# Designs tried in a protein design run: designed miniproteins, single chains, continued (2). Part 88

Each design is a single chain, and the fold is of that chain. pLDDT is the mean over its residues in the fold that is shown.

## One batch from the design tools (miniprotein)

Design m7062
Fold by ESMFold2-Fast:
Structure m7062 (fold): chain A 88 residues (1-88)
Amino acid sequence: SEVQQIIIIEAHLTLLLMLAYVNPDITVQEILDKFEKFKKQIESELSPETKALLDELIAQLRKAKTVEEAIEVLLEGIKRLDELLKQL
């Protein structure tokens, strides 16, 4: 279901967020690479709205210059997924 897909995406974003907080050597590129790989694995099953949101988050991560900015993108992504989930 779309609800299950959104929950799985939120869990993955939360995992990336935790990795950013616990690993001082993590790079924006590593966060981006992990998220892009995850998106490719699930994108065929996503609704157009959820896919568009993930595409936007990836574009924002590509513009992030610091891990702090990447963390802000991940937090905003989780918030937007929560709002989308409430509409279902």
Scores: mean pLDDT 85

Design m7063
Fold by ESMFold2-Fast:
Structure m7063 (fold): chain A 79 residues (1-79)
Amino acid sequence: MSDEEIQQMLNDFRNQVDSHSHLSPQQIRDIVDRLVNQTIMRLLIEASRNPSDLLRLNDFAVRFRQDGDRYIASYERKS
């Protein structure tokens, strides 16, 4: 899986979180945690076709930044 594909998936996840921006920060945190786990599981299933992709997923860190009442997900690679 390419870095751009992972970034696009994280952007899709961020848009889903943004659709809940009217919720409290605690509610958003719970939704974010659940969606992160579900998204990672989907990536692992897809990457099972290429075992090396599992290592790539482990090399990424997802950061969440609050922008007003919204959470923005960003991807960064572990050095």
Scores: mean pLDDT 58

Design m7064
Fold by ESMFold2-Fast:
Structure m7064 (fold): chain A 63 residues (1-63)
Amino acid sequence: MGETILRIISRGVSAGSLDVARELAEKAGLSDQQIDYVLARVKKILELSKKNLEEFAKKKAAK
């Protein structure tokens, strides 16, 4: 189970989409609690990636 959850999180992050993560979790037969866990983790990783990209862009554009 744990490895399946990690694979789904990884694929959701790679796709940049919570919808992809949700669909993969549902297809894998995860419980609602497990789906919520996957979505929370993917959302957090995507949010951090967005903030890092925005900070990088600010530093590069700050002339």
Scores: mean pLDDT 76

Design m7065
Fold by ESMFold2-Fast:
Structure m7065 (fold): chain A 78 residues (1-78)
Amino acid sequence: MYTLVLKIPEEQFEKNKEAVEEMIEKANKEAKEAYGLELEIAPVSKVTGSPIAIGAVASIALNEAYEAGIELEVEVLE
């Protein structure tokens, strides 16, 4: 199992909380439908899954962050 760690700068999370929440909720819609995974609405969130699911969810989150103009850092742990 792999763990995906998503990090949003705390300052950006606090100042743009509504936009961050909307971005995460949009990413969660696709992640739940395709992989049964859910991201927490938090400056740091973790999700554990198969390598394929983690790779896909990371891509979904990065794409949604890019569209929303939100800075997102991703890490993958074994």
Scores: mean pLDDT 80

Design m7066
Fold by ESMFold2-Fast:
Structure m7066 (fold): chain A 87 residues (1-87)
Amino acid sequence: MSIEEEALAAKKRIESTVGKETTVDGKKGKVVKAEAEVEVDEEKKEVKMKFTVVIETEDGKKYTLTGEATVDFDGNLTEEPKFSIEE
């Protein structure tokens, strides 16, 4: 597949997590929202991915997970991935 098709497939994989059960901080939860953005930079030959996943735990708390990663067209990380979790 082209790099653009692979990037879109990755976005769909993240978005398809909505409704799936997971664990956050040892608590059972469900993914209530998942969004991903993909930007292809053909001049730099890089793909930048940003995602936001919201997980609601059994106690009614919501955790927002955000992540960002940039890979080159050969699949190597060009920048260190960044992740944050907010309650």
Scores: mean pLDDT 75

Design m7067
Fold by ESMFold2-Fast:
Structure m7067 (fold): chain A 90 residues (1-90)
Amino acid sequence: KREELQKKLAELEKKYAENYDEEKVKEEVLKIFEELGLEELKEKFEKYYKVLQKLGSLKTSEEVEKWIAENPEEVAEAREAIKELSEFLA
């Protein structure tokens, strides 16, 4: 599973480098997790991506700080998700 995930992510990264589409990349990553039966990692990636999209939609550092302060659980979940994904791939 891990080796297959690494291979599929490497192929996706190659596609991404050629033609960037943030929404398509997200859908392809979710599909890879689903195909490999990594439902827990899929859910964690969705949480991470949701936080990234929210932070990217904010226009000022004050809005970013306020959202993080108001949503500490979502930020903690996103942080843990990326940590677990990186540990799984290591």
Scores: mean pLDDT 73

Design m7068
Fold by ESMFold2-Fast:
Parts: structure tokens; sequence; C-alpha cells
Structure m7068 (fold): chain A 95 residues (1-95)
């Protein structure tokens, strides 16, 4: 039960890490004036964020009333929000 939630948290963290890398790549493409490449990386970041959110939703359900597990879910949700804000900033720079 707890092991299943931990596995979902680990997988979500992997997707968040991938989303961050794609946002960083999109930012580099914007600096180079490559709008098409930046859009592709932003789309890949979005897909990874969506996968991470789904896994965190499942982990939250499995956590029930476990305060330590819920704290880990909240911390990863905050990381997703930070990556999303960075992605939004990169998208604004494309305009």
Amino acid sequence: KKEEAEKLLKEAERYIEQAQKFVDQASTAVAAGDVATAEKYLNQARENIEKARKLLSEARELAGDDPEMLKQVDELEKKIDEVQEQANAVRRALA
C-alpha cells in the first residue's frame, strides 16, 4: 500500500525532472530565435506535467491520511507549479 504510493511519487518526480529539462531546452531555443523548436519542447514539457499530475492524484488517494506521504505529494505539486510558471514565461517570450 505505502510502497505503491512511493512508486507513484518516484515516477511523478521523474516526469517533473523531464518537464524541467524540456522547459530549459525551450528557453535555449527562444534565445537562439528558434520558435518552432521552442514550441515542440514546450509541448513535451506539458505532456510530462500532465503525466506527473495524474500520478500525484493517484498517490494522494493511496496516501489517505498519512501526513508524511501527503507532505511529499504537496512538495511535488509545488515543483510542478514552478515548472509550469517557467514554461508560461518561456511561452510569453515567444510572442
Scores: mean pLDDT 88

Design m7069
Fold by ESMFold2-Fast:
Structure m7069 (fold): chain A 68 residues (1-68)
Amino acid sequence: SMDSLLRFGQALQEIIDEMKENGVPLEQIREIALNSAKLFLSQPQTEENVEKVIEQARENAEKVIQES
């Protein structure tokens, strides 16, 4: 749905901005963003699935931020 797409897009942008502010290399940011987008597109766009993909993206971002 449009709401699920907007929610995912907003959350992903926030995650990307946080990675950029913490000095994560662009290559790693692109990898996390692309993998998250692929996962989102590979499954039904339900509220539960959207939040699950967002949580996975946040966990991946946190790991690379801690390694920066």
Scores: mean pLDDT 83

Design m7070
Fold by ESMFold2-Fast:
Structure m7070 (fold): chain A 81 residues (1-81)
Amino acid sequence: MSDLEKAKELLLQGIAAAGQGDYDRAIELFQQAAEYAERAGNLDLAESARHAALAVQALKAGDLETAEKHARLAEEYLKKA
């Protein structure tokens, strides 16, 4: 499996974990996705994963405005990835 394929798999697993309310697992998976994306040279995918982790951290803290801002940035970077 390539670093890029691993990054995409981890990103999807992070999204699934967040959807299930497992925020700590989602944050860990998004951080790992960012590391593999950097290794693959896909900086837009790495930034998408980092903003996804920040969005989940904000959601866990009850900061919905910050969560929405980071979720939007994650989507914007993913479209460029």
Scores: mean pLDDT 90

Design m7071
Fold by ESMFold2-Fast:
Structure m7071 (fold): chain A 94 residues (1-94)
Amino acid sequence: SDEEIAKKIVEEATKKLKEKVKEAKSQEEAYNAMDETLDELFRRLLEAGITDSKLLARALLEGQIAGLEALKEAGFEVDEERLKRLKEQLEKLK
């Protein structure tokens, strides 16, 4: 299903981001890695034929949340209010 395809793409993007943030030498480099990974995530979702707005929104929110949590786990500063807002937005889409 499109939901399973989207889930796999998010999981693969999150795994790749975790590897990149472990190699990041600065806060800026870590956030740049996240931004590049989220751009790639969006591109892969569209290339996979996922055009449903709710599925796209959920996948992108899940990717952003996972990205911020990966940065936090790697020891970088994250906007906790942004993370909270993204989680609240995701709950509204479930």
Scores: mean pLDDT 85

Design m7072
Fold by ESMFold2-Fast:
Structure m7072 (fold): chain A 84 residues (1-84)
Amino acid sequence: SQEQITDVAQKLANSTDEEEINKLAEELKQILLSITDREKLISMFTPELQEKLKAAKTPEEIEEVVNEAVQRIKDTILATRKKK
């Protein structure tokens, strides 16, 4: 659900613990992969990733874009942790 995605995203943004960030990133990935509405899934990504997702024609290509998005979020949060 959208509430579940918002809750996970909010927790991820507020997390400073690497183990918690990893767990939340995995939860977000599973939620995104469970979204069957393609338009809803596309709307949740940055414009760059939206174009990649629109170009994806197979389930495998969609999963690759989702994996890239989640990894970028995780990397950004882990990088900001070092500034505390």
Scores: mean pLDDT 73

Design m7073
Fold by ESMFold2-Fast:
Structure m7073 (fold): chain A 76 residues (1-76)
Amino acid sequence: MEAEKLARAALIYASRGELDKAKELVDQSVKLAGKEKTKEIIRKHADEMIAKLKEQGNEEGVEDVKRAAEELLKYL
């Protein structure tokens, strides 16, 4: 699904500090699937990324993804 690819990519860019690029990708996801579905995708993928990072012991990565998801959800 195109909207899922865009929202997932946005979360990755935001976790790297590339917020402007992340917001552009989120806006494209909203155009395709709407605001509520885009929020759902971001929450789901953030939870999946956080779970994987916790298994790896990457606490910094967990905080980066949490901040990224919070920023994107606040933007929406």
Scores: mean pLDDT 84

Design m7074
Fold by ESMFold2-Fast:
Structure m7074 (fold): chain A 80 residues (1-80)
Amino acid sequence: DLSRVEALIEALGSADPATRAAAARELGLIRHPRAVPALVRVLEQSTDPAVLRAAAEALLRMAPTEEHAALARQTLDSLA
């Protein structure tokens, strides 16, 4: 459902880190390509460890390019 994907992308901008992390996890389960640029932006701009982990895991689940996989792995490694 594209409307749900768009609502979840909007939720990635929420003031509440729990809402942002939940939105990233759901986008990873849906695996819609439209979410990829939004998840990449979260990895580049967010400072919250839970949000970064959720977005990186989501990006890995979406069968991304080599570049996307490398960015996600680098983010997860930085959180270890």
Scores: mean pLDDT 80

Design m7075
Fold by ESMFold2-Fast:
Structure m7075 (fold): chain A 97 residues (1-97)
Amino acid sequence: SIDEEIEKLRERVRNSNLTPEMKELIEDLLEMLRNSDLSDEQKQRVLKLLEELIKAIEEGASSDKIAQLVAEIMELLGASPTQITGYVLRAIGAYLE
């Protein structure tokens, strides 16, 4: 199920070598995904983008790529422009620290 895939990704994030700040941000995004009223197909799309985000961080992608992925995830989750900007800035801060 989609809930099982979300929990598996949450466990992978918790056991990863990501910074505490980045882990907290991704766990927040996973919680938003779990609690969203999105269809299972839309939730799978967001889950795929979260997996791409984790891979981009692990591979040392540009901050622009990290920003793009976080913005796309937040847009699909139905976030406001202010919330999107806030999460993008939080993600860049966590990625560069």
Scores: mean pLDDT 88

Design m7076
Fold by ESMFold2-Fast:
Structure m7076 (fold): chain A 68 residues (1-68)
Amino acid sequence: SENTEILKTILDDAIKRLEESKSLEGVENAIKSTKEQLKKELENGDYENAKVLEEGIKRLEELKKEIE
C-alpha cells in the first residue's frame, strides 16, 4: 500500500542517518520507538506495516552490533 511504501522510505532515511552518525544512543532509541510502533500495528492487524517494521528492527539491531 502507499502507506507501507511511505513507512519504508521513512525507515530507510532514518537508518541511513544513523549509519552516518554512528550514535549508539540514537540506534537504541530508534529500536525502542520502532518496537512500540510494531506493537501498535500488530494490535491493529496491519501485518504489511508490521513486516516493514520487523525488517527495520533487524537492520537497526545489526547496525547496533557494528557500532558496539
Scores: mean pLDDT 86

Design m7077
Fold by ESMFold2-Fast:
Structure m7077 (fold): chain A 66 residues (1-66)
Amino acid sequence: SGEELRKKRRELWEKLSEETKKELKEAASKIGTDSIDDLIEAIKSVKEQPEIKKKLIEILEEEKKA
């Protein structure tokens, strides 16, 4: 369900460092957040914590289909 995907996204978000969170927010402000595709693009622009980043993108792709 979309709620389970959102919970997994929250858990992954909490594993990100404060620096990575700030970088993601800055990227999102430049790219926009009007769509899940924009959010995925913002996450792709961040170089830190690549394993958590990959899992976040995977969950967002599933949310887009749900």
Scores: mean pLDDT 75

Design m7078
Fold by ESMFold2-Fast:
Structure m7078 (fold): chain A 80 residues (1-80)
Amino acid sequence: MEEVLKRIAELLEQGKLDEAIELVKKYFGDTEIGRLAIEALEAIKNNDYDKAVEYLLKLREMGHEIIADALAKYIEKKFS
């Protein structure tokens, strides 16, 4: 699990948003972490800053630090 989350983080660092979404769907699509991560990533893709931050904060509150930190960096880079 953690190794896959790190791969997703690496894809986000490379700007490969669609590939990151596909990995989340493949490994976490049926989980709450996967649903929240997909919502955040799709919000980023749609330029919806408020929604992206909302789902990022939910992931962080649930203790999903690896994906939350990767999303935070991507959001900061895209919307700054």
Scores: mean pLDDT 81

Design m7079
Fold by ESMFold2-Fast:
Structure m7079 (fold): chain A 94 residues (1-94)
Amino acid sequence: MPSAEEILSEFEARLEELLRETEARLAAAKTDQEVEQIVKEAMRRMLELEHEARRLAEATLSPEEVARLQARIDALMTRVMERLGALARERLAA
C-alpha cells in the first residue's frame, strides 16, 4: 500500500513528464490554435492525474492524511500551471 510520500512522488514525476511532453509540443506548434489545443489537453491530463492521485489517497490514507496530501498536490499543481502559462504566453507572443 503506497504512503502519502509515495503517492506525491509518483504524481510529481508524472506531472514532470507531462510538462516535458507539453514543452516539446509547444515548441513544435505552428499556430495560435495549436498552442491553445496543446494547453487545453495538458490541463485536462493534469486534472486526470490529480483525480487518480486523490482516488488512490482516499482508498489508502486517513482523512487527515488525504487533506495534507491534497494541500501539497494543490501547491504543485499551481506551480506547474504557472510554468505552463509562461510557456504558452512565450509561444503566443512569438
Scores: mean pLDDT 83

Design m7080
Fold by ESMFold2-Fast:
Structure m7080 (fold): chain A 95 residues (1-95)
Amino acid sequence: SDELRKQAELALKAAQEALKAAEELLSQEEPDVLKAIGVALAAIGEVFQAELLIKQAEKAGDEEAKKIAEKALEIAQKALELAKEALKKAEEISA
């Protein structure tokens, strides 16, 4: 499905943007706690979206969309882990 592939590609782009935001935030000496919360919530949303797209691609038999969605999931999971690290760093500085 062209629509499913398009959705998977958009999810991949969103996951990549979330990863970049998490990496930039974690690189700061004093990351803002509210920004860290926002980045973590965005990354959680991208993980759920990618998982949903994988299931939809499997049901449709679209192996290409599934591969793109699986890559989006991997990147979103990495973004979430880095966002969690940034949030911990922000909370420790704010204490």
Scores: mean pLDDT 86

Design m7081
Fold by ESMFold2-Fast:
Structure m7081 (fold): chain A 65 residues (1-65)
Amino acid sequence: SKALGEATKKAQEGIKKARKLMEEDITKGQQLLMQAGSDLLAESGKADPRTDKGAESLRETAEKL
């Protein structure tokens, strides 16, 4: 779904920002990474399995964050 695609992009951007922040402040970087993963999981959970064939794959990707 479009929402899952947007959530995935946000999570990827969050990971990049978290990596940069970890060089300055590990705590801030970890918080950003956790937030990105949480947001992606929340959006994947709203997907209808009948219409969003990729939802399970997205959920597995989110769990790796």
Scores: mean pLDDT 66

Design m7082
Fold by ESMFold2-Fast:
Structure m7082 (fold): chain A 63 residues (1-63)
Amino acid sequence: AEEEKKRAELRERLKTEYGVSDEEIDEMFATAPLRAVANSYLADELFRGEITAEEAIKRLKEL
């Protein structure tokens, strides 16, 4: 419930502010915990369109 609410809030932010798709967001949540995605430097690069969701996921898996 609480974790689902945080995921919903992050999902809306990513879609509205950065144009990330639901599929890309689902992959990010599958490969890294919500907290890591939200607070990682890689998230900022993804959100600014400097890297793809696939590249961000790969880098997160290497951590």
Scores: mean pLDDT 60

Design m7083
Fold by ESMFold2-Fast:
Structure m7083 (fold): chain A 104 residues (1-104)
Amino acid sequence: GAKIEKAKELFKKLKEEAKKLIKALLEHEEDITRAIGQALRIIGLLYDIETKLKKGDIKGALESVEDLLKLAKDILKESKDEEIKKLAKKVIKLAEELIKLLKS
């Protein structure tokens, strides 16, 4: 349906910004162990969201996007790097837009 197609399009944008955030974490974060852990969690959540959207599991997709939003907010709070913070804010905005769409 139109809602699932819009969700997939918005997720594509979210995935692109989340991939940039992963790169920034690995390149700019001083705590490399934390950076690796955060990057792997983002990768897992992106896979979960994509898989659930493909299956039409709106409720499951919503839960995974909410988990990604929480993680991005934690990254924003913990990071001292301006590029990481900027990308985390973009991921937060797109995740909030996707949550709103999935709840509609």
Scores: mean pLDDT 90

Design m7084
Fold by ESMFold2-Fast:
Structure m7084 (fold): chain A 98 residues (1-98)
Amino acid sequence: SVLEELEEEDRRNMAPEELARERAAIERVDAIVDELEARRAAGTLTRAALDAALAELRALAAEHADGGLSLTVKLTAALLRVIGEDIDLELEERRRAA
């Protein structure tokens, strides 16, 4: 895709230190998403866990404001995932109350 080609070009133009920082940040975003998915599968996902994940993703976004395209894409997808999970929990609570 055009986006994947742009992400590859962006990475090729990065200094080694910038690449290392982006990779570390992407690994942290992936770890947050993996933890939320594991909690969802186990039925242990809570609003407190989602709030903690959202706070950490926002902190990563602020820390890496000048970050690369791949990190920006990963952060955006993770933030949308957290919002979606919060909506799903709200709907599940409303269905149980009905």
Scores: mean pLDDT 84

Design m7085
Fold by ESMFold2-Fast:
Structure m7085 (fold): chain A 100 residues (1-100)
Amino acid sequence: SPATEMAKLALELAEKALELAKKALELAKKGKAEEAQKLILEAGVSLGLARIARGVALLLEKQGKMSEEGKELLKKADELMDEAERILSEAEKELQKLKS
């Protein structure tokens, strides 16, 4: 269903955001400011797109068009988005220390 496909997209984008955020944090801690900043921006874009896909999936769910699989995918996406936001915030703080 379109709702389930949007839920899958939200999860894939959330997974990408989390991986980019983790790499950005590692690079920031290693003093690689330029590389960390690039990955922070890429993680932010992926996270923003994940939020849009999630929003679309929820609108489609209100029409009764989401499977149980789609609901489980959205739960996983929400968890990964929350973790990505937390790690991205940590990466931004580490990057700020390098710019001081």
Scores: mean pLDDT 87

Design m7086
Fold by ESMFold2-Fast:
Structure m7086 (fold): chain A 116 residues (1-116)
Amino acid sequence: DAEKRIAELMNRFVELVKAGAPIEEVLRVLEEAARLAAEIFPDMDASRRQAIKVLALAGRSIVRQKLAETGDPFYARLLDWLDRLEREDPTLALEAAAFVYLAEMDLLGDELKEKA
């Protein structure tokens, strides 16, 4: 089940980010999840594909904002990686950026919950 495998990989991605794992390991897991999602992308409804494109734009925007606010090399490396993917495989880049958005929203939710 590709959907279950993608969810498992995204949970691992979030846990690696929380643990401060090396970016190379984080990107490897994210790329594996994005590749599985990209395989099913052509079979998606037009509305679902449009939603992924919107999430991808939001994901890139959040990474740029975090880089501007923090100066953290993690976000610089993530942007460079997304830009490379976009040149090589635009569908893979869309799925990767959309997953970044979803992961950042989960991380923000956890941070707000801990501070409340």
Scores: mean pLDDT 78

Design m7087
Fold by ESMFold2-Fast:
Structure m7087 (fold): chain A 113 residues (1-113)
Amino acid sequence: RQEGAERTLRQLIEDLETTLRWGEREGILSPFEAEVIRRGIESLRRAIAEKRAVEVVEAMVNSGKLTKEEIEEALKGEEFENQVKLATAALDIAIRLVLTRAVDVAIEQEKLR
């Protein structure tokens, strides 16, 4: 169970790092969003190092969308709850960017009709 969660978090870290590099390169990430992704990656790495991968995955799955105020509060702390919030916010940003890219591809294909 723990080994499966750790593999999931390692894959998520790679996906977040790729999304961060792409989003910064394309200029589509605000400084705030880029910082949230960096802090989210660090939170996931810490979860693996502390053998808390299962707890973090379960907490993230049960987490809803976070407000900007909740994310700003989480950036000020190093507590487990704040680490989960930052990881969840980073994933939400990454999903939005992936979906935005998919929409752009669909629009481009429609223009070629």
Scores: mean pLDDT 78

Design m7088
Fold by ESMFold2-Fast:
Structure m7088 (fold): chain A 61 residues (1-61)
Amino acid sequence: SGLENQIAHIKATEKDPELKGMYLVALSRAYGVEVDEEKLKKIKTDEGFEKAAQEILERAS
């Protein structure tokens, strides 16, 4: 899916976990996935990003 490919590209190109969290907000809006945007904006770690990305992909399926 386009969403999965975009998340993979973010993982490959962005090192800042906070910016990756902000990209998840933008992608969730673009793909119509309901998320807690304030929770995504608080991501500070790669582990936090991975958990949020997996949850979003499961909700989009």
Scores: mean pLDDT 82

Design m7089
Fold by ESMFold2-Fast:
Structure m7089 (fold): chain A 97 residues (1-97)
Amino acid sequence: KKELVQKYLNDLRKRFEEAAKELTPEQALFLALRYSDIANKLLEAYQKGMSEEEIKKLYEEARKEFDRAVEEARTMQGLPLEKQRERVLEELKKRFS
């Protein structure tokens, strides 16, 4: 179970690293914040003692959520830099508000 969660976290991290290399710093930071939230959901599921089946389903949803976050980050490329910074600030406020 612990090894399964670690494998999923490593997979998501590799996907983040791959996506981030083609993004601006603002886009990469936006994606990093979304990635952090997704990774934390998997860690919380493990800490709550959820079953392997439940964790596998969570990982499938986490993968879809991550793919959507990558698309959102890429879409920011069409925005002025100040608007990209506003999007990052919105994500930061969600974490600390």
Scores: mean pLDDT 81

Design m7090
Fold by ESMFold2-Fast:
Structure m7090 (fold): chain A 78 residues (1-78)
Amino acid sequence: SEGREVAREIGREFRDILDLGLRGASVEEMLERGYSAEEVALAEFARAAEQRLPHEEMVRLSRRRQEELERLKREREE
């Protein structure tokens, strides 16, 4: 199913963009890798949030967000 494959692909990209954000990647670096403006904004937000939270806690929060996204996509695929 194309929908299932798209959801899987987006899941991978979401994990990658969050990792880039937590690493403090620049807007230029993220755009160079082909991420959208919305994805870049997400990574910028993750980086900013890390400034207020320990890295361990931020990573945990990031994983919860990824699980939430995967759950929503599975629900849409039934």
Scores: mean pLDDT 59

Design m7091
Fold by ESMFold2-Fast:
Structure m7091 (fold): chain A 62 residues (1-62)
Amino acid sequence: MKVETRILRPGKVAGIRVKTTKDKEEAEKWVAEFEADPRTLAVSVIYDEETGEYTVVAALGA
């Protein structure tokens, strides 16, 4: 399993969003959308090599 995390800004986590897809381009689009949201503190992309799934996890601030 490969994990890549981008910390965009400091803050207290108020919520977490999780989205899963087998399409790399769809996962990259979701990362870009979360990075454009000023409430997003961090985004992680988890690639499961056994299932071929990309999971995008976004930590949102208050």
Scores: mean pLDDT 82

Design m7092
Fold by ESMFold2-Fast:
Structure m7092 (fold): chain A 84 residues (1-84)
Amino acid sequence: SLEKAWEEEIKKDPNNYMAWYILGEIYYEKGELEKAAEYYSKAAELLKKQNLNTAEVYENLAKVYKELGKEELAKKYLELAKKD
């Protein structure tokens, strides 16, 4: 499965933010919103640690939290996305 392939990539290189981000997208498309948020959050942490742009992952976190009905968290991540 696609999830299994990217989970194996994370085992080989847990600092690969792209693998965490893609798993977030996969779980989002499957409607597994809590898992999508978890994987996107880890991708955001790695991007921030590497001084890379977090806007896109924060926008995706805002979208996920809005769909989960967590409106205040959605607003928080939307504001964070505006700061890059």
Scores: mean pLDDT 88

Design m7093
Fold by ESMFold2-Fast:
Structure m7093 (fold): chain A 72 residues (1-72)
Amino acid sequence: RALDLYTIGLINMDNGRRLFRQGRYSDAIGLYNTSGDYFDQAYAIEPSPLIDGNRGLVQINKRKAEELLKKR
């Protein structure tokens, strides 16, 4: 259960990074939000350092995309 949620989170984060590299910051933010929700659900079931680390990475990636979106 937790691993399934974590895996879906990783897929959404990877897709978000791909869109970020394409300059599609708004779309990337949407995927980072979805990824964060899945990581939060996984962490609630199994509070592991690995999941917590990726929750942090999602927040960093989202803030970076939000920063770049402000330039438009």
Scores: mean pLDDT 84

Design m7094
Fold by ESMFold2-Fast:
Structure m7094 (fold): chain A 84 residues (1-84)
Amino acid sequence: SDEEAREYVEKAEEHVRKAREALEKGDDEEAARHLAKAAQYIRKAAELATDPEILKRVEEIAAEAERLLGQLSDEARKLFLELL
């Protein structure tokens, strides 16, 4: 449902925010853990969403998560993939 999709988007947005904060502190491992959780919630939101505004939010948060993934070290990116 769109209500469940909205909840998953909000959880994904919170984990992306925490990943950004971790990266600002130089904690690549914590960032990878939060990005893995964000990716799981983004997937769930995308599967449930039919509202165009929710779909737009899914696209926006997925793009931000992908941008942050590009900032991870190779070791942290490996951890992200193992947690996915």
Scores: mean pLDDT 89

Design m7095
Fold by ESMFold2-Fast:
Structure m7095 (fold): chain A 68 residues (1-68)
Amino acid sequence: MMSVEEVKEEMEKFFEENKDKLSLEEALKYLGELVQYVLDDPSASSAEKAELLEFASELVKELKEHHE
């Protein structure tokens, strides 16, 4: 499994590289899959899951604003 730090880095890279190339639906699907990988890991702490959810929420907000 990817660490929370690795998932955050992957999300940020994906956003920067693909925000103009993918539809909002496609981008949200990919980001959601990355988040779900951490949420489905029983070894991830509640603090790690909360940190990732906060980071993902901010990226989703920026992505929606970019497409609107």
Scores: mean pLDDT 77

Design m7096
Fold by ESMFold2-Fast:
Structure m7096 (fold): chain A 65 residues (1-65)
Amino acid sequence: MEEIVIELDGGTVTIRVEGEKVTAESSGTGEAQRFADGARAMGEKYGKEGAEYVLEVARGLAELS
């Protein structure tokens, strides 16, 4: 299991990955909500590869913040 929390405009996004399952929750609206929705869609469409891509993007955003 992997969990990353990031801060974006509009709120906080919590991303959890268990194998190919992606769970993403937003505490706000705008960019945070769009990111959470996109993360879930990537996991649904691309499975493990989508989950790994989401984790890489989230880590990059966390390092920039």
Scores: mean pLDDT 77

